# Designs tried in a protein design run: designed miniproteins, single chains, continued (2). Part 19

Each design is a single chain, and the fold is of that chain. pLDDT is the mean over its residues in the fold that is shown.

## One batch from the design tools (miniprotein)

Design m4634
Fold by ESMFold2-Fast:
Structure m4634 (fold): chain A 70 residues (1-70)
Amino acid sequence: MTVVFRYRATIEEDGRRTVTDVVAEAPASAEGVEAARADIERIRAALAGRAAAVPGARLTFEEVGVEELE
C-alpha cells in the first residue's frame, strides 16, 4: 500500500496568484511516512525561498488531504 500526501502552496504577489500542488508518495510504513514528511518540508522550504525572492509576496502552505492507494 502507498500513502499519498497532498499539499497546496499559494503564492500571492501584486494581484497575481500562483497555486502549486505538492504531492508526496510513500509506502504505508512509519519509515516511509517519515521520509515523505521530510520531502514535503524540503519542498515547503524551497517554495518559501522562492517567495522571499519576490518583494511583498505571501506564501500559504496547506495540507489538502491524505489518500491510501493499493
Scores: mean pLDDT 79

Design m4635
Fold by ESMFold2-Fast:
Structure m4635 (fold): chain A 60 residues (1-60)
Amino acid sequence: DKEFEELLIKEAKKLGLKEEKVRKVLNGEDVKLTAEEMDKLEEAVRIATNFPEAPEVLSL
């Protein structure tokens, strides 16, 4: 879903990741991330997946 992708990109950008790299990862492109970028991306994913934006999915 585009909504999840947008949220993930915004959170990753807040953590200092470049939007372009995050989009390439989401598209399944071969992107080599540094250890710092990988940690930030994982953190952004946790925030995006635990965000109360879609409580219906989390509550069901």
Scores: mean pLDDT 70

Design m4636
Fold by ESMFold2-Fast:
Structure m4636 (fold): chain A 61 residues (1-61)
Amino acid sequence: TADEVIARANALVEGKAPVDELIRAAQEAFRLAQKETDPEKRKALWDAAVRLVDAVLERSA
């Protein structure tokens, strides 16, 4: 569900998960955001995905 994906994304970022796990989670969040009909939940999924991408970029610098 959307709420579980968002919670997992936050946990992965805070837990300093490996880059491949962050990328996988970001892809899942983006896919769910595209299928989500609730605008508020869609935005939360997009925000979670962006946060995961930012974490990947920070570790790649």
Scores: mean pLDDT 80

Design m4637
Fold by ESMFold2-Fast:
Formats: C-alpha cells, structure tokens, sequence
Structure m4637 (fold): chain A 100 residues (1-100)
C-alpha cells in the first residue's frame, strides 16, 4: 500500500469550509483506482461529525476534499483512509484541526 499523508489547515472558523488534501506515494498504477474516505471526529468525544468519499483514477497521486458545515468549536481529528479497489489494501493518515 502506498504511503498516505493528510494535509489540512491548523484552524478554521466555525461554518467555514475545511479543505483536506490526501496524498499518496507512489501514484496509483495503471489500471488501478482508489477510494478515499475522509471522516472528521470530535477529538474529545469521538463523535463522527462529517464524512466524504472520492474515487481517484489511475495515475493520480492526490485528492482534494472539501468538508462543509463544521459549526461547533472544538478540536477535530481528520482521518483519511485510502483503499486500493483492485487489491483491497488500505492505509490511513490523520491530522488535527481546530474549529474556532
């Protein structure tokens, strides 16, 4: 499974869009696709607040996902899971973001 990294802002204001970039190395091989699942959980409670999915075609090395309507202030854990649809292998990465 490729190395997965998640990039997200250190902080956003309540109600602003949270833009998450998920990167993986190496790029997807020819003929392979990946599914990116992003979940946002409250760090203190573990409550699922937002989720999004995106399919990435062969040859790509990143996906950008925009999460809307995180309105409650707090510290959130953004977790991206990348699953290769041909092999079923998966890798995860996480980053904390504070909603002010």
Amino acid sequence: MPKVTVSAPESVKAGEDLTVTVSFDPPLPEGEEARVNVVVRDKKTGKLVKKATKTIPAGESSATITLKNIKEPGTYVVTAKVTNLQTGESATASKETTVL
Scores: mean pLDDT 79

Design m4638
Fold by ESMFold2-Fast:
Structure m4638 (fold): chain A 88 residues (1-88)
Amino acid sequence: SQVEEAARLGREIGRRAAETAEKAARGEISVEEAARIIREAEERLRELGERARAGEISDEAAQAALAAALEELEKAKEAAAKFAEALE
């Protein structure tokens, strides 16, 4: 369904941010670069909200995507904070 497809997209956006934070912890990329990628993911979510307001996707689908991505982004932000703590 449209809702399920949107939720999967949201999870992918958030998961990419989480994986990026993990790479930073391993020293494969900088914490600064990881933060930029996480902010980019947040911008993608804002675009989904704009599409819902424009009626291009249902509000239910947009809410499902936002909820799924926010959950993954929250984990990514927590991971990034742990990386910053470990690197200090």
Scores: mean pLDDT 74

Design m4639
Fold by ESMFold2-Fast:
Structure m4639 (fold): chain A 107 residues (1-107)
Amino acid sequence: MTPAERRLEALEAELEAWRAAGRRPSPEEARRLLEELARIMEEALAAGDSELAVRAAALMQDVAALAGDPAIVAEAVRRLEELEARTRDPFVRETLAGLRAELRRAL
């Protein structure tokens, strides 16, 4: 398991624990998660790991949805747009565009 995969699994476990507890992240906690997920996505894209990039993007959507804060949803959309513009993988680009469209419907 790569260090980036291990970090993603830790973030997935943290989000699942919050869901199980009926807890919403604060805006500050949500921004921290979005920052960490963006770093994992950049590392995955640099390594050509499309699966890891898509997993991190899906978790960004989950964080934004769980936070339920329009400002956090808007930040997640912005981060996905920045990553979509930098990827050359058409599958990753299409997936990021789909996740972004779904998040915009929640705004």
Scores: mean pLDDT 83

Design m4640
Fold by ESMFold2-Fast:
Structure m4640 (fold): chain A 87 residues (1-87)
Amino acid sequence: MEEKLKEMERLVEEIENAKSIEEIVELLKKFNELSDEIEEEIKKLPEEKEEEKKEILKKIRELVLRATAAALRAIGDFIDAEIEKRK
């Protein structure tokens, strides 16, 4: 679980440093696959782990927001660069 969360954080950093739209798309795909795997693992945790589930879900939400913001910012930058290149 924690190892997958750490991998998601690494993917956010890779998205922030991505050099192409294609790279961002591939990184987002991996990010979503990891998110789905973690959600499935959370469903298998016992009810006594409810607080742990909440903390993990909170971290996932924060990482999703960070990844989305990073991707939108980078995509916007690439679109602007492409428009300038075509002038």
Scores: mean pLDDT 77

Design m4641
Fold by ESMFold2-Fast:
Structure m4641 (fold): chain A 69 residues (1-69)
Amino acid sequence: MAEELLREAERLQERADEVVQTMLAAGKRSSPSGAATLTEAANQIEEQGREEKDRLMAEARRLLEEERA
């Protein structure tokens, strides 16, 4: 249960990192404006992944605390 949520958060982070790396690599071969657009999109993906990860981590913490009670 809590372990499953932590694993989900980890998979989301890995997916976000992979997409970001791919976009940044594509940006290196783009025009300056294209590279900027890809970097901004990569930052948005990182922010969304972080928010979702934080939510899953908070839920896992809540479940662990309930189990201790």
Scores: mean pLDDT 73

Design m4642
Fold by ESMFold2-Fast:
Structure m4642 (fold): chain A 93 residues (1-93)
Amino acid sequence: SELEEQLVALAQPFLKPDEDPEASLKVFLNSLPDIKPNADAYTLTKVFGVGPVIAQALVEKFGSDLSQATVEDLTSVPGVGPALAELILLSLK
């Protein structure tokens, strides 16, 4: 599906050089967290690539509006690139 193609692109920067993208995608899709729109800093650390510092910065800047943030809004946070920003948004439901 279109979502699977987007997830391959998002996961690619986080894959080890020797990993099969299709095999890694299957593991990655099964590990995506179900994040509520009003996620706290701890809940956000469950997103792959989000550490405590990034999680705290996201909560302080966006809070409950995190699910309404754009990729450009999220990339304004130090340590958040476009791929990580899209992954955060895909994890919010």
Scores: mean pLDDT 65

Design m4643
Fold by ESMFold2-Fast:
Structure m4643 (fold): chain A 58 residues (1-58)
Amino acid sequence: SEQNQQLVDNAVLAGQNQRIVEQGEKNRDVVLANPQLRQQYQQALQQMQQAIQQIQQS
């Protein structure tokens, strides 16, 4: 169903954001030197923080 596809897509995106943050933390020097990677890291971190905040407000 369309709802099942949305759940899968959301889970994939969450997994991608987590991997981006983890890789960015492990390779901080590389991320800080590259503006594109820095932007991706910051965006992934913000999306993860928003998701955590929504769970905490439940």
Scores: mean pLDDT 71

Design m4644
Fold by ESMFold2-Fast:
Structure m4644 (fold): chain A 87 residues (1-87)
Amino acid sequence: SEEAGLGRLTEADKLFNEPMEEGRKAAEEGDYDKAIELYQQAIDTLQGKLKELEDKGAEDRSMAERLQEGIEEAKKKLKEVEEKKKA
């Protein structure tokens, strides 16, 4: 249903945006270990949601694409923080 699709998009945005924002703040404060953990949490959460959609033969390909984009963005941020930690 449209309501179920909208609810899942909102949930994915919350599950992604909250740890990403917390990770960004941790990185700005120089707490790179915390930032790495938060970005990894975002990746793991979105990968789990993507697997659930694929396993259930989900109708919403747009949701799967959004989850994949979120995973790629989180991986990019994770790599940036790992490089800063090594410097």
Scores: mean pLDDT 73

Design m4645
Fold by ESMFold2-Fast:
Structure m4645 (fold): chain A 101 residues (1-101)
Amino acid sequence: DLSPEERQLQLQGAQAILDGKVEEFRELLRKALEEERWDVLAAIARAGILRGLLSEEEFRELVEYALEKEDKEMAASLALAADERGYTELAEEVEKYLAEL
């Protein structure tokens, strides 16, 4: 379930894509990662998954953060999205990690 703040960030991410503002989305993602704000980062990650905006490097960083926060649902969602994007080795690494927890 998305909080009102997470829903707003998801909508902002979707709007940025419609407006061609992919760079704005990446700036928000980078800021959330640097500030280590999981509440904001999780919402941005969901928007990135939904819109196909995440690179392999961004998937890897987000997976590491989700596992650190023990957010298994987000880690699993990121693994599924990574596999759908062709980052199969990353997806397999995450699935093995989740199976061992």
Scores: mean pLDDT 69

Design m4646
Fold by ESMFold2-Fast:
Structure m4646 (fold): chain A 75 residues (1-75)
Amino acid sequence: MEELEKAKALFENAKLVLEEGVRRIQKYRDAGDLEKAEELEQTLRRAFDVMAEKIAKIDPELAEELRKYAEELLS
């Protein structure tokens, strides 16, 4: 089903974006740029909310799984 495949693609893309974002946040923290790290975390959380909302319109359970994954990585 095309819509479910779209939701799955968005989910996989969102996971990659989260992992890359967390890595960049850590890079700034390691460099002592805590302000930039915080700014990136806030930006990443906003981008994630948009992705989760799009997925929720197709597959609410998958969107909840994505939110839990993000909470784990960003906690």
Scores: mean pLDDT 80

Design m4647
Fold by ESMFold2-Fast:
Structure m4647 (fold): chain A 105 residues (1-105)
Amino acid sequence: MSDQEKMRLILEALKAQPDAPFLLDLPDLSKLPNYLSIVPDPMSLSQIQQKVDSGEIKSLEEFEELLERMLEGVLRAAPEGHPGRIAAERLYEFALKLIEELKKE
């Protein structure tokens, strides 16, 4: 299985999770004028999908770095106990487990 196929399988699994809607798309930045000062390079599952599909990222290592960037953005913008923060932490942990399993193939 190619890294491209592995990344797509992980993204499909992440998008199937109950918490996925919190991270699928970026928030409406027009309503959050200070968001980019808190999170200069925001990342969503949809943006990661676009980078995988375009071939901009080609390895599980690059993929993991984008997932970490997504998590870091949410952790900067959302306080402890916020649904989006809890969703990001859960999805990131799930993604790391899938990446480890697929690296063994």
Scores: mean pLDDT 80

Design m4648
Fold by ESMFold2-Fast:
Structure m4648 (fold): chain A 70 residues (1-70)
Amino acid sequence: MELSEEEKEKIEKLRKLNEEYNKNKDVKTLVEMIKLLIELFNPDDETIERYIEALKKEGAEEKDIEEVKK
């Protein structure tokens, strides 16, 4: 698997969002993290479903979940 400069920047952004989420516990931050994970790694449907389950557990809105699914 090849990591481009853009992918490395997205990984760094993910780390910052993770720190922000740990500080704020804001579900919107978690949504942004999951969107970046999906954009970066283009995971299989099973992995995407796990992310959606985590978002639902944290109280994400249906609109945010639709944005993640695309």
Scores: mean pLDDT 75

Design m4649
Fold by ESMFold2-Fast:
Structure m4649 (fold): chain A 69 residues (1-69)
Amino acid sequence: DKYLKIVKETFEEAGYNPEESFLEGVAKVLEEVKKEGHIDTPSFKALLAGAKLRNIPVELIYKAIEKAL
C-alpha cells in the first residue's frame, strides 16, 4: 500500500513510531481524503484526536497528506 509506506516514512523521519493500527488508520484516511477532495470528514477529525492522545504532532498528518496527494 503506497499510502501506508508514505505514512511510515513521514513518521519515522520525524522520530515517531506509533502502533501499526494507527499508521494504517492514517493511510486509510489519506485514501478517503483523496476520494472526497476535502478533509472535513468524521474520520479525519477522529484521526486528529487520536494523534493528540498519543502526543503526536498533528502537523505530521498534514505532512503525510502533502506527500501522498
Scores: mean pLDDT 80

Design m4650
Fold by ESMFold2-Fast:
Structure m4650 (fold): chain A 77 residues (1-77)
Amino acid sequence: SKKEELVKKLAEYMMLSSLYLQKYIDGVNPQENLQKYQEYKKESQKLKEELKKMGVGDDDFQKAQQEALKLYQEKQS
């Protein structure tokens, strides 16, 4: 469903924000990675508000956070 697709997209954006924040902390192109972190964090917040309008609750947001953590670990190969 559209809700499921947007929850997955939220998880991906949450993962990307964490990835870029870690690159910033590690000193890898810090200005660019800080900017990308801020952009994905902002887009995640927008998606969360849109999902709330669709009736998505805390349980779904917790699932998105768990999925983001799994995706982040996979990228840390």
Scores: mean pLDDT 83

Design m4651
Fold by ESMFold2-Fast:
Structure m4651 (fold): chain A 97 residues (1-97)
Amino acid sequence: AAEREEWLARGRALAAASPAPRLARALLKHIAGEPLDRLERALVAFYRAATAASLAGAPPEEALEAGLAAARAAGASEAELEELRELLLALLREEEA
């Protein structure tokens, strides 16, 4: 639908300016039903697991570990997992600001 396409186009522009542009882009591609590469699938898995843990009342550190475990299971390398930890720290800084 034109409305959905317009919203996604605006979201893509905002994602490019985000402190976590790769995560934002992966989430938008997932919502749009676009094909994801291995890292993008790991980013979506991270976000879903971390969000689920947070909604269940887990503290941020526990939610992070749940997300990292899901990303590893989705095929993320150890270097990519460290990048995901850095992305979360950037997002937490934005929330605190």
Scores: mean pLDDT 70

Design m4652
Fold by ESMFold2-Fast:
Structure m4652 (fold): chain A 63 residues (1-63)
Amino acid sequence: MKADLMRAVVEAAKADPASLFLPSDSRESTPLDNAATRLVVEHGQEAAEEALKEARAVAEVLL
């Protein structure tokens, strides 16, 4: 479901907040990358942007 994928993005950001702010150059795909990609493919760019906005808000508090 859309809500499950959005939650997965937020939970992945809680586990590794730095992944939202650091380049993913030469690192393995994170759960955050996988969940965001699935949101874009299944529910469109707007759903991914909404989830990433929430993820960034959570990461900002944790950093």
Scores: mean pLDDT 69

Design m4653
Fold by ESMFold2-Fast:
Structure m4653 (fold): chain A 108 residues (1-108)
Amino acid sequence: MKESKERILKVIKEVEELVKTTEVPPSLLELLEIAKELLKQGVFLSKEELEEAEEGAEDLLEKMKNNPSVTLEEVFELLLEIAKSTSTKGKLMAALTGLLLYLKYQKE
C-alpha cells in the first residue's frame, strides 16, 4: 500500500501541473478532484487495483488510437459517469484511470 499511495500522489501532482498550463475538459478536473478527496479521506488502492487502473488507461489509449472519432472528452465523461455510479474504491479507480490516460496521452 505505501508504494501505491506514493504512485497515486505522483500521478495527481503531475496532472495538477499540466492542467495549470493546458486547457482540459471539465470532466478531467472533476476526476482529479475525486482522486484528491478520496486519497485525503484515506481511500487507497492495492497494488493489483492500481495495476488494473493502469491497464485500463492503456486499453483506452489503444482504443482511441484505433478509433480517431473517440475523443479524450468522451472518455473522461464515461469515466466520470462510472465514478458516480460505483463503490468508493471504484470511484478512485475510475478517477485514477482517467488521470493515467491523460498523462499517457500527453507523453505520446
Scores: mean pLDDT 81

Design m4654
Fold by ESMFold2-Fast:
Structure m4654 (fold): chain A 59 residues (1-59)
Amino acid sequence: MYKTAEEVLKELEKFPDDEEVKVTLENGSTFIVKAKELKEMLKKSDKNSPFKYKVERVE
């Protein structure tokens, strides 16, 4: 399920900072980043941002 930046930040609290996560944008684009780097990026995002994200553990 695609989530807002705020919802993703709450979910990422359960992940170790050094764990790699796969991020999928609504347009189908995907990228892999460390959980701590994604947290920093999302903290800088506006709460009213239209962007939504799907975040999964890297297999």
Scores: mean pLDDT 73

Design m4655
Fold by ESMFold2-Fast:
Structure m4655 (fold): chain A 86 residues (1-86)
Amino acid sequence: MSKEELLELVRERLKSYGFPEELIEKVIKYLEEKEIYNTYHINTILTRLEAFRPKTVEEVEEILNEVKIIEGVPEVELDINQPLFV
């Protein structure tokens, strides 16, 4: 999967959670700036965002800063066959 495809999948997942575009763009920029393309870390971020459902940019930044990026973690497959991703 390309980096662009991963970021688009993240965008679609956040849209399905009901996040406004401003919060989605904040998450996407964070992933790009930190070069987070490991699917385990992406899945962890998405899971936390769904659980906490932040409503402001500041709340999103707090959640993102709490996610520890661990070296050597194996990648996990993102479910690309879910009906939410078309």
Scores: mean pLDDT 70

Design m4656
Fold by ESMFold2-Fast:
Structure m4656 (fold): chain A 76 residues (1-76)
Amino acid sequence: GKAAQDKALAEGEELIEKYRSKSPEELLAAAQKKAADMRRQGFIDRSNRDELLKAADEVLKRGEEEAARLEAERRA
């Protein structure tokens, strides 16, 4: 349900904040792993699968955007 999606998105945001001080590569890898874990949880918890898949896609997209921003700053 919505609560599962909100919780997953909040955990994704905390992970991105935590890895913001690391390299873009480490942030991207962490976001990819979190998204994969969310998708795996959706396979186990089929009642929340659609919400967990949507949360996984959003966390991955936000991680990719933040990693690209950090990479651009590093190259500037």
Scores: mean pLDDT 80

Design m4657
Fold by ESMFold2-Fast:
Structure m4657 (fold): chain A 98 residues (1-98)
Amino acid sequence: AEELLKKAKEYREKGNYDEALKLLEKALEELKEKLGEEHPEVARVLAELGKIYEDLGHYESAKALYEKALEILKKELGEDHPEVKETEKKLEEVKKKL
């Protein structure tokens, strides 16, 4: 799944959102099956999906994805973790566009 996430980020940087979404959805299913829905690796894929939906202007979808990622990261890593702070900032940015 890590390789899928890396490749999806590359496709997002190139503006190839359709391929990025396909790879992230595949990574999400693989990680949920292997690690469970509440694992930090699942949250990282959800956050990356949120970034793509934000890039596409789908702010409600991006908000939902960031909220789910943030919930997982807070529970598993703690509220003061750098990844939690980064995801909170992304969620706040999206909320301002709604």
Scores: mean pLDDT 85

Design m4658
Fold by ESMFold2-Fast:
Order: C-alpha cells, then sequence, then structure tokens
Structure m4658 (fold): chain A 108 residues (1-108)
C-alpha cells in the first residue's frame, strides 16, 4: 500500500508533464516488463526510474541507480526515483526535455 502510493505520486508527477504519445510509450514499456516477468509495482517503478535517470543523464548528471534491475529491491528503486525527481525539480526540467527522452528511448 505505502510503496504503491509512492509509485503513484511519481507517476502523477511524470504523467502531468507528458503528451498522449509519450504516455502511451510509458504504458507500453510497463506492459513489456510485465510480459518479461516483472510484477506490476516493480515494472511501474522501474520504468519511472529509467526515464528520470535518462533525463538526468541527458543533462550531464550520472545518477546512482543505473544498476541491473535484479540487484535493486522495489524499495531501492522507489528511493532512487524519488531522489532523481527532487534533482529534476531543482534543475527546472521542461516537459519538452522529458518527452524528448521518452521518444528517443523508442528510437534507440
Amino acid sequence: SELEKKIKELEEWLYSRLDEESKKIVEEAIEELKKEGYSELRARAYVILSIYGAVLTKLGIRPEGFKNPETLSLEEIIEEAEKMKEILEEKGVSDEEITEVIKEAVEG
């Protein structure tokens, strides 16, 4: 319950900044991980972590949390995503920068 609430808060922050095309890409990425054997909560948390990490990397920041998913607990994934979100808010990242990163992830 508590972990799901934290994931939902991270999702609401992300989705409020996305166009419909980018939202669909995120939803499809979650469904792909679920097909690979990820639980619902782990798939959702991992996709959020991956997007936030990719945005920070594009900004020239090397965040901790680019570890193999198998080495991170669900709680660790959420903690890293929350930390990345705070940095993104401090840097004033634009909706356009976030959507660009999501669209680039589909292309390569």
Scores: mean pLDDT 80

Design m4659
Fold by ESMFold2-Fast:
Structure m4659 (fold): chain A 83 residues (1-83)
Amino acid sequence: MVEALIRATVEGSREELEAQRERIREAAAAVEGVISAEAQLVLTSETSGVIHIRLVAESEEAVRRAAEAVAAVPGVTAVEVEI
């Protein structure tokens, strides 16, 4: 098992940022080999934030697929991964 932190930079209204938090969590959790995904929104301005995703996965490959899935979510402008 692998624990990872994914950080996704997001832009939008506060309502959009909260909706993006849940979409990003669901996108990560849907990846094969992901055991758990928890997402927390940290607001950086009225129109931007960083979503911190704590991930438990079966392999580093599953973490990479989860990061790719997160990057594909509309409104995500950058993704960083820490394993």
Scores: mean pLDDT 85

Design m4660
Fold by ESMFold2-Fast:
Structure m4660 (fold): chain A 94 residues (1-94)
Amino acid sequence: AVPTRQQIRNYTALILEEAVKHNLSREEIRRAVETLFATYPELDPEAFREAAVEVATDRFPELAAEIEAIAEAHRDDPVEALVEITELLKKAAA
């Protein structure tokens, strides 16, 4: 089944929250995102990227510009975009 926009946001929020809470490595974050895409092959990578920016910006509005810059730099690689956004959030949470 094609996930809804709300489901995509919830999955993205869960990955970001777990990664920050448990200090997940880049490799563990990448694996989680790849598992999500393998589970939902109909998942639009752009919708996932937009959800990642929205969730991260809601949590750290002071980092909005930096989050958006990372997402833009990795437009064609949503997995790497989420990894780099998560690394930024881990540093901010420390």
Scores: mean pLDDT 79

Design m4661
Fold by ESMFold2-Fast:
Structure m4661 (fold): chain A 69 residues (1-69)
Amino acid sequence: AVPPDVRQLAEEAVAAFEKENGIRFTDAAHERVVGALARLPEDQRTLKAARVIAAALAEHAPELYEKTA
């Protein structure tokens, strides 16, 4: 199970990235960000880490998002 705080950080990072870049992540992309963040040590599960993960996913897996703007 994923801690609620990890999911909240991932959702905040994804929402910020979507707004800044005019894209929308699929549900699968959201779960990949959550999963990647959850694999980090607890003290490294930060909004900054979540934002880096979201950016890397968007750069290397364009099939997991749609351009909306």
Scores: mean pLDDT 75

Design m4662
Fold by ESMFold2-Fast:
Structure m4662 (fold): chain A 88 residues (1-88)
Amino acid sequence: ADAEREEAFKKRLLEEIAKIPDSEVIDPFTDPRFTPEARNTILGLALWLKMKGGREIGKLAALVSKYDEDGDGVITVLDVDRFLETFR
């Protein structure tokens, strides 16, 4: 893979995550809308992006929830995958 494209992708994701205000932060580990698999995927993304705080992880979770197109109150791994595809 092209390392330059990967860094551009990470930068794009971090910029969009940074746009989420503190008032919209969601805790994916206590929010029942997140499946266990979605929680694990969000944690893996946070580690890949080198995020260090619960607030930053909460902003990532809030951003993912905005890309839940089915809007039924359940956030799955497929919603996370669709979110990532949007930023490629």
Scores: mean pLDDT 75

Design m4663
Fold by ESMFold2-Fast:
Structure m4663 (fold): chain A 90 residues (1-90)
Amino acid sequence: KKKEEELKRQKKAIDSLVEGALTAIERGDVERARRYLRALKQFADANIDNEELAKYIIEKLEQVREAFAKVDPELAAEANETIERIKKKL
């Protein structure tokens, strides 16, 4: 089914951005981590009408927020603001 294949592809794209954010923050590259967070936010905004994708992005952003909180509390706050914004649109 075309919708299932598209969803799988979009989840892979989200996973790639999440991996990038986690790798950047682990290395202490706050600016790179912020760019990945911004990309995740843009992806969420583009796909907000897809409830399954929106919920998946929230789950992954919660993981990203926890990783960010260990290194940069301000960046973790930006991730949390993104999560709350997505939740309000659902």
Scores: mean pLDDT 83

Design m4664
Fold by ESMFold2-Fast:
Structure m4664 (fold): chain A 70 residues (1-70)
Amino acid sequence: SSNSDKLRRELEEGLSEWLSRLDSLSRDQAKALLKELAEEQIKKAEEANDPQMVEQVKLAERRLLERLDR
């Protein structure tokens, strides 16, 4: 649906912005912000009744956490 497409785009745009901010933060602070962002996006996806979007947000969080742990 259009709502799912919008949430996915917002996640991608938000993640790009947060990556730029994460580079200036300590690893612990970066992980905390990433978790907070993902939690907010999951809540929006749940309100939209889109379980597939919830999974997409979780995958994006996991990939970024892996990058921060390198």
Scores: mean pLDDT 73

Design m4665
Fold by ESMFold2-Fast:
Structure m4665 (fold): chain A 86 residues (1-86)
Amino acid sequence: SEAEEHLAKAEEAAKEGDVDKALEHVREAMRAIPALSPEEAERALRRGLRVLDLILENAETPEKKREVAQLTAAFAIEAIGAILDG
C-alpha cells in the first residue's frame, strides 16, 4: 500500500538520522491511512510507532521532540480510527 511504501521510506530515513525526511514520510503515510483495511491499519500502527520511536531517539531539540510527539499522537488516532471503521 501507499502507506507501507511511505513507512518503509520513513524507516530508511530514520536509520540514516534524517529526522525531517523521516517525519515527512510519516506524514505521507498518515494521509494514506484512511484508505487501509483494518488489518493493514493495524500493521501501519505497529510499524509507524516503531519508526516514530526511532525518530524521537534521533531528535536533538525540545521543539523537534514535541513535533515527533504530536505526529505520534495524530498517527495513532488516524490508525485506530481506520482499525475501528472495519
Scores: mean pLDDT 88

Design m4666
Fold by ESMFold2-Fast:
Structure m4666 (fold): chain A 71 residues (1-71)
Amino acid sequence: EELKKKLEELIKQIQEDLENRRRAVADGHAAVEELRKRYEELMKDPSKQTEADRYRREAEAGEAAIAALEA
């Protein structure tokens, strides 16, 4: 019985971790979309090209992190 309870608790914890990862992936995708949108908006202003590039690189890094979570 105790072993069964331990197993059930571990399965529950794994399910919570998977749910948290799904939420993190969804939140990550939303954050990347915001970064991409800011990049597009900043690209409309030639004086902000350097700032735009920073957002693009952050979006790329975010996409790589999301891919790692999905693996």
Scores: mean pLDDT 79

Design m4667
Fold by ESMFold2-Fast:
Structure m4667 (fold): chain A 88 residues (1-88)
Amino acid sequence: MAEEAIDEVLAELNRVAEKSSLEGQVDIGVAIIGIAVARLTMEKDGPAEALRWAARVLRIVAENSKDPEVAETLRRGAERLEQVAEEL
């Protein structure tokens, strides 16, 4: 389910943030805001489109992150959200 995928990704992002640099924590914060906005659009655009939008935000943040562990975590989160969106 879309909400379970979001909760799974958010839990992993929060776990990595606790051990990240300040720059990495800012990147994760931006990603979490992106996911929150996607969740708000889910009622209007549907869960699959909301997850694809959230995944796109995570990929953009990952490509611009200088923290390699944060970038990898964001890319894996995006891949997970994209996979669930395709199954909806």
Scores: mean pLDDT 84

